Designed miniproteins, single chains, continued (4). Designs and how they scored, part 58

Each design is a single chain, and the fold is of that chain. pLDDT is the mean over its residues in the fold that is shown.

## One batch from the design tools (miniprotein)

Design m13989
Fold by ESMFold2-Fast:
Structure m13989 (fold): chain A 55 residues (1-55)
Amino acid sequence: SMSPEELAKSILKQAERAPEPLQQVIKETIEEGLKEGLSPDEIADRVSLAGEKAF
């Protein structure tokens, strides 16, 4: 039962080693999902989709 904020911090920490353009896309996708009140699973799905679409 991970909170959306805990998931966001985990993904951002893992993304620290990714190229900067990908880090920016991930960060923006997470921030938008948190503002929309999405669940952790929904945020994770959007991050995955955004990564595939951008790169």
Scores: mean pLDDT 74

Design m13990
Fold by ESMFold2-Fast:
Structure m13990 (fold): chain A 81 residues (1-81)
Amino acid sequence: GVEEARELIEQGRYLEVVEMMRAGKVDEEEAARLILEHVLEQLKDADREGQLIALRMLLKEAEENGLPALARLAREQIETL
């Protein structure tokens, strides 16, 4: 569920969260939001360039893994910087 996805995200185990989404154990929109929130927390003290690099990498990974909700959220966040 959502709590398991959060724990995996905190451990950097994103592929297992993707597997949970595919198995229907967590909603894709909810999991994408948790991943973005965690990434933004890690980037809190980074400068704009560092934030852009990390968010562009997140977008690429989301697109390559077929995660449309995460890709959309990453694009929206990039546009606010």
Scores: mean pLDDT 83

Design m13991
Fold by ESMFold2-Fast:
Structure m13991 (fold): chain A 81 residues (1-81)
Amino acid sequence: SLIDALKKAREEIENAKSGDEILETGVKLLNEAIRQKAPKEVIDILIEGLKKALDYYNKGDFEKAKEVMLEAIDKAIELLK
């Protein structure tokens, strides 16, 4: 399910050891949400989260990249409850 994919991605990002892992997991999650025909609001949240995570990644701020991606996932899960 989409919620299961979001929860799995959240766990993978929590355990990520690099910004590359955060972005890779985020991109895979966005592609999975699109494949599962997620609501537009969920897709928009994940796109915005990825854009913010990429900005922090480019600045070398690993902790902020992780934080904003986790916030996006949590917001997406909340919308699907």
Scores: mean pLDDT 88

Design m13992
Fold by ESMFold2-Fast:
Structure m13992 (fold): chain A 83 residues (1-83)
Amino acid sequence: GAGAEVVLKGLEEAAKKASGDVREGLEEGAERVKKFTTDEEAAGAGDLALYAGENAEETGTGEVKEAGKIIKEAGEKGKALGE
């Protein structure tokens, strides 16, 4: 769905700006979202991205904090499109 696609693009965009382990984690996250095959998984993508992004923005530093902000914004937008 549109919400899951927005989350996927947010993860890919954050990965392009990151390096090392942060980039690898974001690329792995994007591959997981691509494999969401049920409506329930797709609908949950926005909630998961928002939660993960908020945690990374609040507790992270440098690239983790920047990635968290991008993912949080993508999660908020994904949730809005999920209804």
Scores: mean pLDDT 75

Design m13993
Fold by ESMFold2-Fast:
Structure m13993 (fold): chain A 63 residues (1-63)
Amino acid sequence: HMQQQRLQRTQRGLDALIRSITSPDQARQRARDLLRAADQLDREGRHQQSQLLRDTADRLLDM
């Protein structure tokens, strides 16, 4: 399914993003950016990608 490949690419990008974070302030700012992007994806009906972004934001906020 095309959606599965897109989700895998999104997950790889998010993993790279997490590895680039070097401070709690940076993590909080990036989490806010991801939550705004997730809201936009939800409005577009891209709920699985939105959920990946929300999960990543939660991981960043736990740092």
Scores: mean pLDDT 78

Design m13994
Fold by ESMFold2-Fast:
Structure m13994 (fold): chain A 104 residues (1-104)
Amino acid sequence: SIEEAKKLAEEAYKILKETYEKVKKGEASTQEVLDKVSEASEKLSKGTELAIAAGDKELTRLLVFAEASATLAEITVTVMPEDREAIAKALENAAKLAKEALEK
């Protein structure tokens, strides 16, 4: 359902926002970012399946783009772990899209 997809978006938003804040403070390890992004991506993927089943194109778009931004954070932290600004921007963008999905 759309309501279940929004709950998953809310859970993903909270994880991504907390991870973003820790990265900005220099408090997150590479492994912590990878673990948290993986957790958020699972929730966004399940939310996307529910949005597709409900026929909600805009919710689907927001969730897919949120997952893509989370994946960019995974790639960045793996290839350029010292680029905290790039990692933070990807996490912030993913969180923003997840929040927009929740508020739809």
Scores: mean pLDDT 86

Design m13995
Fold by ESMFold2-Fast:
Structure m13995 (fold): chain A 78 residues (1-78)
Amino acid sequence: LPELSLEELLALIDAYLAALRAYLKSITDPAKRAALIAGLQELIAELRAQAARSTDPALREALEHGIRGLEAIVAEME
């Protein structure tokens, strides 16, 4: 069971998104970067499916927050 509050979970998501953005910017191989962006697009689709099936409003908000952050990273990197 998650022991994090919604605010703590959102902050953790933001920290992971920042680390992911930094990691993607550090990749000098354009083919590897493109493959990772494609993987992020697949992850976004899966997270959208999870959010649609969620009956927990706090979990849905956390998933939607993560999706918005991932979409912003993909848009910035493309």
Scores: mean pLDDT 81

Design m13996
Fold by ESMFold2-Fast:
Structure m13996 (fold): chain A 57 residues (1-57)
Amino acid sequence: DSVKKRIEELKEELLQKIRAISKKIKEETDQSKIDKLRDESYELVLAYSKKIADLKK
């Protein structure tokens, strides 16, 4: 199923982006910057979840 393949590609892209943000969080000591990175991670998950949902319709 080509839809399943595209969904897996989007999940992999999301995972790579989340891993990059997680590395930044681990190296950051400023709480306000950590909070912004967490918000960025959350918005990224929402954006990719919407893209995946749209592919299933």
Scores: mean pLDDT 83

Design m13997
Fold by ESMFold2-Fast:
Structure m13997 (fold): chain A 89 residues (1-89)
Amino acid sequence: MGAQELLELAEELRREAEALAALAATTELSPEAREALERFRRAVERFLELLEKISTDNSVDGVKAQEELERLLEEARRAREEFLAALAA
């Protein structure tokens, strides 16, 4: 994944997190939905923090950073699926 693709993905994740937070503000959430949303938001925040660190610190191991970014994306994806499933239940 290139730097431009990562920046575009980061912007998409930020917009999605904002949209889900807005939905949560107007909807009564189950405890399961709230927990999944918090996990999603935390994963997105950690992804954005790591991406900023990579962009500002040239000493970061690119391979390890890529593995951690991919792990955080998978965590965000799973949390989002759990949140949407909880809303549908």
Scores: mean pLDDT 77

Design m13998
Fold by ESMFold2-Fast:
Structure m13998 (fold): chain A 60 residues (1-60)
Amino acid sequence: GLSEERKRLEEQRKENQRKAERVLRALRPDATVEEIAGRLTEEGLHEDADVSRAVLEAVR
């Protein structure tokens, strides 16, 4: 039902945030923005525009 769908989306957002933090910590010091975007895509984070933007901005 809708409540189950909402809970799943909320859980996905939290998981995406955790994955984004792990990606940031695991990145090479010389990683390019394009390499970072690639890793976000591998984790499926590219579908969460807010999380993807926040990660890219944090690594500037």
Scores: mean pLDDT 70

Design m13999
Fold by ESMFold2-Fast:
Structure m13999 (fold): chain A 115 residues (1-115)
Amino acid sequence: MARGEELRRQGIELVRKSGGSGEIVLGTIRAMEAEDAEAMVELAREAAEIAAKGTPEQAKELARGLAEGLVHVGAGEAGRRALEVMAEIFRKKPELAEAAEEAERLGAEMEAEIA
């Protein structure tokens, strides 16, 4: 199994137990490498779906933790995709509109740094 996939699997179990902790997502992504691009995007999707069942405050914290981790590892285009996927999941719930906007803003900032 690829190292990134194992880290994603371990990280998502901790995210599930915490109800969507951004600190856990940050720590999981910081342990990854740039080539773990698909594992980062998949972690973002799964974590967003967990956080979407919690509070808007937890969802915003998750977006910030994800973005910090992605910047740390230099995820580039994968980082933009991960934040885009998170924003799309949050936009499905009106209560999470602010969390979706935060994820979209962080993704746009990441795209600007790549370009």
Scores: mean pLDDT 82

Design m14000
Fold by ESMFold2-Fast:
Structure m14000 (fold): chain A 96 residues (1-96)
Amino acid sequence: TSLINQALQLIKETIELAKRGDHLHVIGGAATAAVSAARQALSSLVTSGGSPSTLFDLADALRKAAEVALEAGAQQAANMLYETSDSLLRAGQDLT
């Protein structure tokens, strides 16, 4: 499984936990794992000369997760996901 696919799976898990109204601690843990995986994917893409479009896709997925986490009341998780989304968006723009 690629680092990109791992990041996307963890982002989807965070969205599912937030949508079902799971405990804030559980949503926070999932978000932490998702942002860690997304940052590893960023490092890999920058090092390998990967496509900026992959970073834009990851940034969009993270932003959607942040919105759902915020709706669930997971403010800290949402802030972390938004910050990571913005970082990946900027990195993708810099690679273009």
Scores: mean pLDDT 86

Design m14001
Fold by ESMFold2-Fast:
Structure m14001 (fold): chain A 90 residues (1-90)
Amino acid sequence: KDAAAAEKLAQQALQAGQDALNDTSLSDKQKTFAQNVSTLLADLAKKAAAGDEKGVKDAVKKLGDTVTKYVSPEAGKFYGKAADELAKKL
């Protein structure tokens, strides 16, 4: 059950990373951002499969930090809320 959910998350993360790399309209900075996001989502999927609630929350917070750095602090706050909701669901 958890393994199936983690596999779907990992597959979605890999696909998003590939879509970003194939998008010729993206800048190098945007491609780097997409790669960092894909790496964090893959880590999130691994920790979720292990039942590591703290690790899941920490990974989503790191995603929020990455969004704050490359997009905006306002966008980054959204991932903080997502981390709390994921922790409640686990």
Scores: mean pLDDT 70

Design m14002
Fold by ESMFold2-Fast:
Parts: sequence; C-alpha cells; structure tokens
Structure m14002 (fold): chain A 85 residues (1-85)
Amino acid sequence: MKENDPDLLAEAYIITAKNLLKSGFSEFAPQAYVNAIKVYAEAGKLDKAEEILKELESNRDKFWSKEVFDKYLAEAKKIIEEAKK
C-alpha cells in the first residue's frame, strides 16, 4: 500500500529530470520521468501520468540518443496502458 503524497515523490523525480536537462546530463532525464510516471500510474492518477508522458515526449529534442529515448518512451506508454486495465 502506498504512503501519503505520491505527488511529492513524483515531483522529486520530475525536479531531478529537469535538473539533469539543465546540467547537460540530458541522457539521464528520461529514466527520472519514467519513475515519476510509474508513481502516478500506481497511485491511480492516470491523468497526471499522461501529462508527464507528454512532457517527456516534448523533451525528445534535448536527448542525444533518440533510440534510447524511444525505449524509455515505450516503457512509459506501457506502464500507463497496463494501469488502465
């Protein structure tokens, strides 16, 4: 059973991802976004999970390896789809 404030945990991952993008370590940002999406999906907050997925998609141009980015994007989409079942 999840603790209180899954929003706080997900926001921590989002802050980490944004800091990685700003500090030039953009290749590590997709994993942090996927972690945030997983937290929201497991909390039943699918609307927030989908919003973070769109933010991840919007950052594709900031990621040096498109192939690795697309792998994380596919993982995030699968997490949301499985949470809808």
Scores: mean pLDDT 77

Design m14003
Fold by ESMFold2-Fast:
Structure m14003 (fold): chain A 81 residues (1-81)
Amino acid sequence: TEAEERALEAAEKADEAAKAAKDKKAALGAGTAAGIAYIAVGVAKATGKPLEKAALRAAEKAEKAAEAAKAGDGEGALEAA
């Protein structure tokens, strides 16, 4: 589904941002948001049900956490997660 694709892309971007982050809080925030987005995609696939709202919410959080982490905003990355 489109929501699952967005959540997967957001998770991958947040995971990349976490690995690139020099700030420990930024890495933790982006990494946590990536993990949550991956779990949302996994649950949707495992249940076969369109968990569109959960996947979209996880995608938005991962996108915000990735942006904050890239900006060096550790607190913003944690808040987004």
Scores: mean pLDDT 78

Design m14004
Fold by ESMFold2-Fast:
Structure m14004 (fold): chain A 58 residues (1-58)
Amino acid sequence: SHMSQIARQLAITQARILSLRTELDLLKRLNAPQDVIDQVEAEIAELDRRAAELKAQI
């Protein structure tokens, strides 16, 4: 159903956010360039907005 597809997309989006958070922590430990860190943080912020939109549809 449409609701099941939205719930699946939400779960995938949340898993992606967790994965990127782990990657961000590693990048910070390795003193990665700030532009790389900023790019990953921007991607997390975009996915957080998408997760909120998907939650509103359930």
Scores: mean pLDDT 89

Design m14005
Fold by ESMFold2-Fast:
Structure m14005 (fold): chain A 68 residues (1-68)
Amino acid sequence: SVEEARRAAEEMVAAAKEMVAAGASLKEVEDFMFARLAELAPNLDLEGQQILLDAYAQALKDAKEAVL
């Protein structure tokens, strides 16, 4: 569901932010989020997949700004 996708996206973004704060490399953050997307995407409809992809893109941008 869309609600399930939003919750998953929020959890993924929150975990990514904690990793950055803990000093994780950009590659570690990217690998974590990509693995989470691969795990969740098959259980979501196209709309839910788009929500996760948008959250991934935004979190990656935020992580790059925090590290660079």
Scores: mean pLDDT 82

Design m14006
Fold by ESMFold2-Fast:
Structure m14006 (fold): chain A 68 residues (1-68)
Amino acid sequence: MEGLVELMEKAVEIEPEHADLVRKVFEKYLENPELTLEQAIASMTPEEGEAARRAVRKVAELLQKELE
């Protein structure tokens, strides 16, 4: 759980424009860690879900580069 919170905070720092959407996705994972990304964004609007997907993907790419 704490690892997901730390990742969320780092994601918000990297993509502050999408902070609210990133937080929503990670909050869903904190409540239900077995959820897929599709399930986590299922209650969002199509526009919010698409923005969340882009934000999460970009953050993952940037974090991967940081770990290199």
Scores: mean pLDDT 68

Design m14007
Fold by ESMFold2-Fast:
Structure m14007 (fold): chain A 71 residues (1-71)
Amino acid sequence: EAAKLREEMTAETKKLAEQGASPEKLYEVTRDYVLKMKTTADGQEAANAASKVVSPIQASAIAVALAEAQL
């Protein structure tokens, strides 16, 4: 569920950052998790999870995911 995906997203992005992953890789991983959360009943949870991140790259991932959800 969305809460589990959010925890996995936080753990994966932290792990990748500690391993020296590129900003592009962090962006892709964050975007994939946010899009997965959007397919659950807890779509708002995806937005809340993303809003807790302060980096410009992750803000871009949020904006893309939200735009894709708005038709």
Scores: mean pLDDT 62

Design m14008
Fold by ESMFold2-Fast:
Structure m14008 (fold): chain A 92 residues (1-92)
Amino acid sequence: EVVKEAVERIRRIGEEWVKYLLEHAGEENSAVEWARKVTEEVVRLVEEGRFEEALKVVEEAIELIKRHLPEELLKFPEEMREVILETKEKTS
């Protein structure tokens, strides 16, 4: 099912994002908490079929990374954005 698969993919991306931050930025920090919250919010919005709001959350995360964080972190919210857009197209 399209939405269920999208949620699973987004959760996996979020887990990889948190793992990357822990391995490359050290132990606990504000970025880990932030990445977890972004992932949880995007998952909730996608589960509710609120794709445009999920895209806004992801776009805000991308803008924050571009402004304040390493470019290498962009891949995670960008992958989430792709999943949301693909799911929106398939769900119409």
Scores: mean pLDDT 82

Design m14009
Fold by ESMFold2-Fast:
Structure m14009 (fold): chain A 85 residues (1-85)
Amino acid sequence: EAERLAKRAQELVREGEERLLELSREGRTVEGLQLLRKSYREAKRLLEEAAKVDPSRRAELQEQVERLERAAEELDAALARERAA
């Protein structure tokens, strides 16, 4: 259960990153960033759920959550800059 949730979280991040690359090639960077932000939010939720299911992996999953929170903050800053440009 916990491993499945963590893997799904990683897949959502990867899919969001791939979609950002595709949309950026078409000049749709803002849309790509918005979709990646949604992927980060859902991935965080899945990792938090995984940590509740398997406390033995809590430290590792907590590190992943913290990394996603920092990535989301940077992404929100990038999105604000793109919209202002």
Scores: mean pLDDT 81

Design m14010
Fold by ESMFold2-Fast:
Structure m14010 (fold): chain A 90 residues (1-90)
Amino acid sequence: MRERALAAVERAKKILQELLDKYGDPEVEEALRYLDEAIENIKKGDVEGALAALSRARDVLTRLLEKYPDNPLIQEALRAVDEAAAALTE
């Protein structure tokens, strides 16, 4: 399950890097920091720490979805974060 979780987080990071380049929004930078924290915790085998970081990233992404409701990439990033969390809990 680690490889699946890592792949999902990496996909979310690529999407957020695109959003950062487009908007320059510090909330996108915040979400990226939480995804980096999730990756480090997954690599350490700290499932609880990874889930906490993913939860924080999800909260920021929900705020970004309210700011940019017409951007499908934010919804795609949310799905990737949810996939990563599911992979860690299954």
Scores: mean pLDDT 85

Design m14011
Fold by ESMFold2-Fast:
Structure m14011 (fold): chain A 85 residues (1-85)
Amino acid sequence: SEEELLEKMLKIHEETLKKEGIKLSEKQKKALELLIKIQLLIEKGKIKLNEEEQEAAQNILLSLAKNEEVKEEDIEILEKALKKT
């Protein structure tokens, strides 16, 4: 199921970061979970992001890649996108 796939992907990402000694903030963990959920829904053709939502997703991805704090505004945009499903 999609929920099982999401949980599996989230666990893999968490285990990878743990091996690298990287600790995510609660906000970064929430953003990572949202990003994975959105990516899975796009892969299944269940959601299409508009330009604002795509920008928010890219901003979160870049922040996580740099191990920097994510913006609450970008998280809120993706949470609203997820609620449309």
Scores: mean pLDDT 76

Design m14012
Fold by ESMFold2-Fast:
Structure m14012 (fold): chain A 71 residues (1-71)
Amino acid sequence: SMTPEEVGVYQAAMLYLDGDHEVAKILAEKLGLSEEALRYAAERVAELLKTDPVLSADQLREILEEAKRIT
């Protein structure tokens, strides 16, 4: 099962990719992510979705950890 933080990063990334940048930024801020970190997470989600129709909790956790390293 996914944690709220893993669900949150996926939702923020998908909103960003759909062009809802303002809502995506608000969700990202609640996760402690900058706009740059949000863009990185969205790019990683988009890349993985090219080969996998559904992302795992482990994939989302890794993206969240990577995004948090962006200051």
Scores: mean pLDDT 86

Design m14013
Fold by ESMFold2-Fast:
Structure m14013 (fold): chain A 64 residues (1-64)
Amino acid sequence: SLVEEAMKEMNTPEYLDYLDEEFEINGKKMTTREFVIRAGESGDREITAVALGVVKAVLKSLKK
């Protein structure tokens, strides 16, 4: 349910084009989609919200 909720929020025009873009997180490359899914799989609502916030911040930094 957390995975589905997070992915639904990512299914917006702002993020849709970036879901499969790779980002380096702690020396490892992974897609935005994978990062959010792994956070949701933790079952922790706060961790999932933080992951979504990190994604939003990363996308803003890449555009500016």
Scores: mean pLDDT 70

Design m14014
Fold by ESMFold2-Fast:
Structure m14014 (fold): chain A 99 residues (1-99)
Amino acid sequence: SMDLERVEELYYEFYAELLGVSVEEVRELFERMRRVAAEGDEEEMAKLNKLLQELYEKHKELLQEVFEKVNEKFKDADMSDPKVAAEVLEYAIEIVKEL
């Protein structure tokens, strides 16, 4: 589905803006997350979880402010609907750029 591909690209754009990195770097991180989950390597999973926790702690204040603004506009949004998810993510990207 084109809508599902658009939602995936918007997640990459959102995290790229949030983390101050390229879309390519976010794509590579998501690919690593999927690979490690599929392989079930506990040691690699622990390393990845540590990296993700460090990224969360560094950006959590910005992430919380974005989530509060997104929730105010889209409180009851069904994120399982790709069209709704795309609209929510496009708004979240705009908010990150303004902060």
Scores: mean pLDDT 83

Design m14015
Fold by ESMFold2-Fast:
Structure m14015 (fold): chain A 79 residues (1-79)
Amino acid sequence: MSPEEQEVFALMREVQERVQAAVNDPSLSPKEVAEIILRELEEFLARLEAMGSTDPRIQAVIAATRAMIEEVRAEIERL
């Protein structure tokens, strides 16, 4: 696994842990949880783009993250 892949995996774990903490917090409304998820995904995307990677696997993660951001924004509009 490349150093870039290792960095992406580490960032993914950190994002997943923070998202899971928000989802499991009974004091947060569904809208607040969705807004936290959106912020985490936007910060993750910014970190991935800052890497400037030409690796197709990293580019696929960037594309998937962009799609997830659009879905979460749509969900917030429904809440």
Scores: mean pLDDT 84

Design m14016
Fold by ESMFold2-Fast:
Structure m14016 (fold): chain A 60 residues (1-60)
Amino acid sequence: SALMEQLRQAIEEGEPTPLLEAIANGELSDEQIEELIAYARELGREDLARMIEYAVAEKQ
């Protein structure tokens, strides 16, 4: 989806804000969240992967 493409770009650019907003607004399925975490780790962005995990935990 267009949203997932934008969020992948945000990970590539190191921009956490779009990721945090999408999670806070409930725009992502569990599968989409897992994809983004995996993508961040694939790129060596452990900082962003952990940030996504913490944001999801806070919401639940």
Scores: mean pLDDT 84

Design m14017
Fold by ESMFold2-Fast:
Structure m14017 (fold): chain A 94 residues (1-94)
Amino acid sequence: MELLQKAVEYAQQAIKKAEAGDLEGAEEYAGKASVYAGLAAHEAEDPEVRELAAKAAEYAGRAADKARAGDLEGAKKYAEKALKYAQKALELAK
């Protein structure tokens, strides 16, 4: 649960940084969201929670890649997808 909560918080920060035009901040927070969502997927005993957390990690990683490439719109779009999957995983994990 704690790992998914951090993934949600970092994905939200990645979106805010992308909206502010902060590529470095968007990459940093999207990267952190990807790490925490990936750890949550590894620790998840429920296969559905695992799949949703893994998708959150994948989209957060794509958001970081887009931020690194200078694509703020792409970074925001993928961070928003990461947030939705992380939130779904968190709700199911309760």
Scores: mean pLDDT 89

Design m14018
Fold by ESMFold2-Fast:
Structure m14018 (fold): chain A 62 residues (1-62)
Amino acid sequence: SAADEAGAGARAAALGNDDLATEHYKKAGPEAGRNATKGGQQAAKQGGGPDEAEAAAREAAA
């Protein structure tokens, strides 16, 4: 699903794998990818790790 791809992208970005994150965001689509990026950034500001970034991105992309 778009939410699953968005979540996987946010997790990859949190782990420093920007190339993998970009491929997942492309599969999620432009809207889901943008929403996932915002969700992941918010989780990171709160001191979250990869699991929190993935969860936030999935919620934002839904």
Scores: mean pLDDT 75

Design m14019
Fold by ESMFold2-Fast:
Structure m14019 (fold): chain A 94 residues (1-94)
Amino acid sequence: SAAQIEQLKKEIEKIKEEIKNANTEDEINKIIDRLEALLDRAVALRNKDILEEIRKLLLELIKKMDELNSSKDNILRAIGLAIRVIGEIIDIER
């Protein structure tokens, strides 16, 4: 629904600010958990625009993680989510 899409867009903006302000591995872990939950909801809606916004967030997160020298486990989790979102976008385009 339009209301669900609007709610997801607001959550995306909140997560974007959390990524910008993240300084610790615990904060990165919480952001990854939130992005995973957000991606599950976006996939269920099959909305390409929301999936593209989540893809952009994951790229910003990966860049932030590189700057912070994040753990390999967290980097692999974030890359896994990025691969998943790209796959879902490609599936919708087919």
Scores: mean pLDDT 86

Design m14020
Fold by ESMFold2-Fast:
Structure m14020 (fold): chain A 70 residues (1-70)
Amino acid sequence: SVWEELQSRLQDLMKRAIEALKAGDTQTAIALLEEMIDLIRRVLPQLDPEQQAQAELLIAYLQRRIEQLK
């Protein structure tokens, strides 16, 4: 399903972002978090209303994390 594919890709991107942060590469981590937001926004219209609500909360969380890293 679109939701399962989204979750799988987000897990991979988050793992890479965490690895970048551990390496001190904040710019790469920010880029990966922004890529996660773009991916969510791209598939958002294909999700059901409950999945859309969860995705929007995740976008807000990721945006806050990016601002904290800048």
Scores: mean pLDDT 90

Design m14021
Fold by ESMFold2-Fast:
Structure m14021 (fold): chain A 78 residues (1-78)
Amino acid sequence: ELEKLLEQLSETAREVLERVLELEREVAARGGVVTPELQARGEEIERIIRTELTEEEIELILRALEELRRREFGREIP
């Protein structure tokens, strides 16, 4: 349940989730190609994850991403 997962996320964790989704959309729009700009954005997200997020928050983000991917890309994944 996405709404319940989002309620448990901090403001920083929600920002990370949104940035990951935007990055995934841009990569998908380019046929899976990761540009240097997109790679740099991914590295910034990773740094925030390592420094600002707890282990529990990382798990919540991953679960929320999985549910959002099912809504956006899930029909393309068996």
Scores: mean pLDDT 74

Design m14022
Fold by ESMFold2-Fast:
Structure m14022 (fold): chain A 86 residues (1-86)
Amino acid sequence: MELPPLSPELQARADEAIDYYVKLAREKAKKYLTPEQREEFEKLLDEILSDPNLTLADKLVIAAEMAGRPLEGRRLASRLIQEALK
């Protein structure tokens, strides 16, 4: 569903990075958001992660942005894309 697919190794790396940033974003949300905002946050996160029109690189960038690490996420996504193009 998520196209274009990276190589299996790069897909696994992207998935691990997404999981890491999702966990970090959830921990940040628990500290800084109200219960109502956390419910909306979780719904938005689930919608993004389950969206078949978003690539793994897009999901990685969005998850990192939600975790407060937008530059880190963009650098990782760029590196994964560069590795896929070599």
Scores: mean pLDDT 77

Design m14023
Fold by ESMFold2-Fast:
Structure m14023 (fold): chain A 81 residues (1-81)
Amino acid sequence: SHAEEQAKKLEEEALEKVKELLEKYKRGEISLDELDQGILAVLFETYRKLSEILPEEETEKRFAELAKKIGEMYKEALKEV
């Protein structure tokens, strides 16, 4: 459906934004606090946008999976610093 395609795009955009923040952090361009605040902003904005296009139950499920993926990316990136 159109909503499914939009949700997938929002998830992919969130993952790209987090990847960019992690790369900036690895290059020493932003602090750990700025990284954490940036990721939090991406998560809140993505949840808001998903809730506008999907039912609550589907929003919660998709957001939980996205947050889990972002958490794994964050942990992996911090191990390498």
Scores: mean pLDDT 88

Design m14024
Fold by ESMFold2-Fast:
Structure m14024 (fold): chain A 85 residues (1-85)
Amino acid sequence: SKEELKKKVLKILKELGMDKVIPDLEKFAEELTEELIKLGLESDEELIRKVIEKLKELNFKEPIRDVILEVEIDEALELMKRAVA
């Protein structure tokens, strides 16, 4: 469901530390989730990769931009695996 996808997106964003730099994380997660639904993602790995890709494509002002640029997809996959285990 959209709500379950939003919860996964929110969890990924929190694992990436975005809750410390985005004050309205719930709203950001909602908007990002709607964009991800349009892409028809079927796996948690694909979801994690696309969340990071979308974050890097967004033209954030510093310091958010620098935090996003430091995130590697493989590192984020390991973080999400720890969150699910």
Scores: mean pLDDT 65

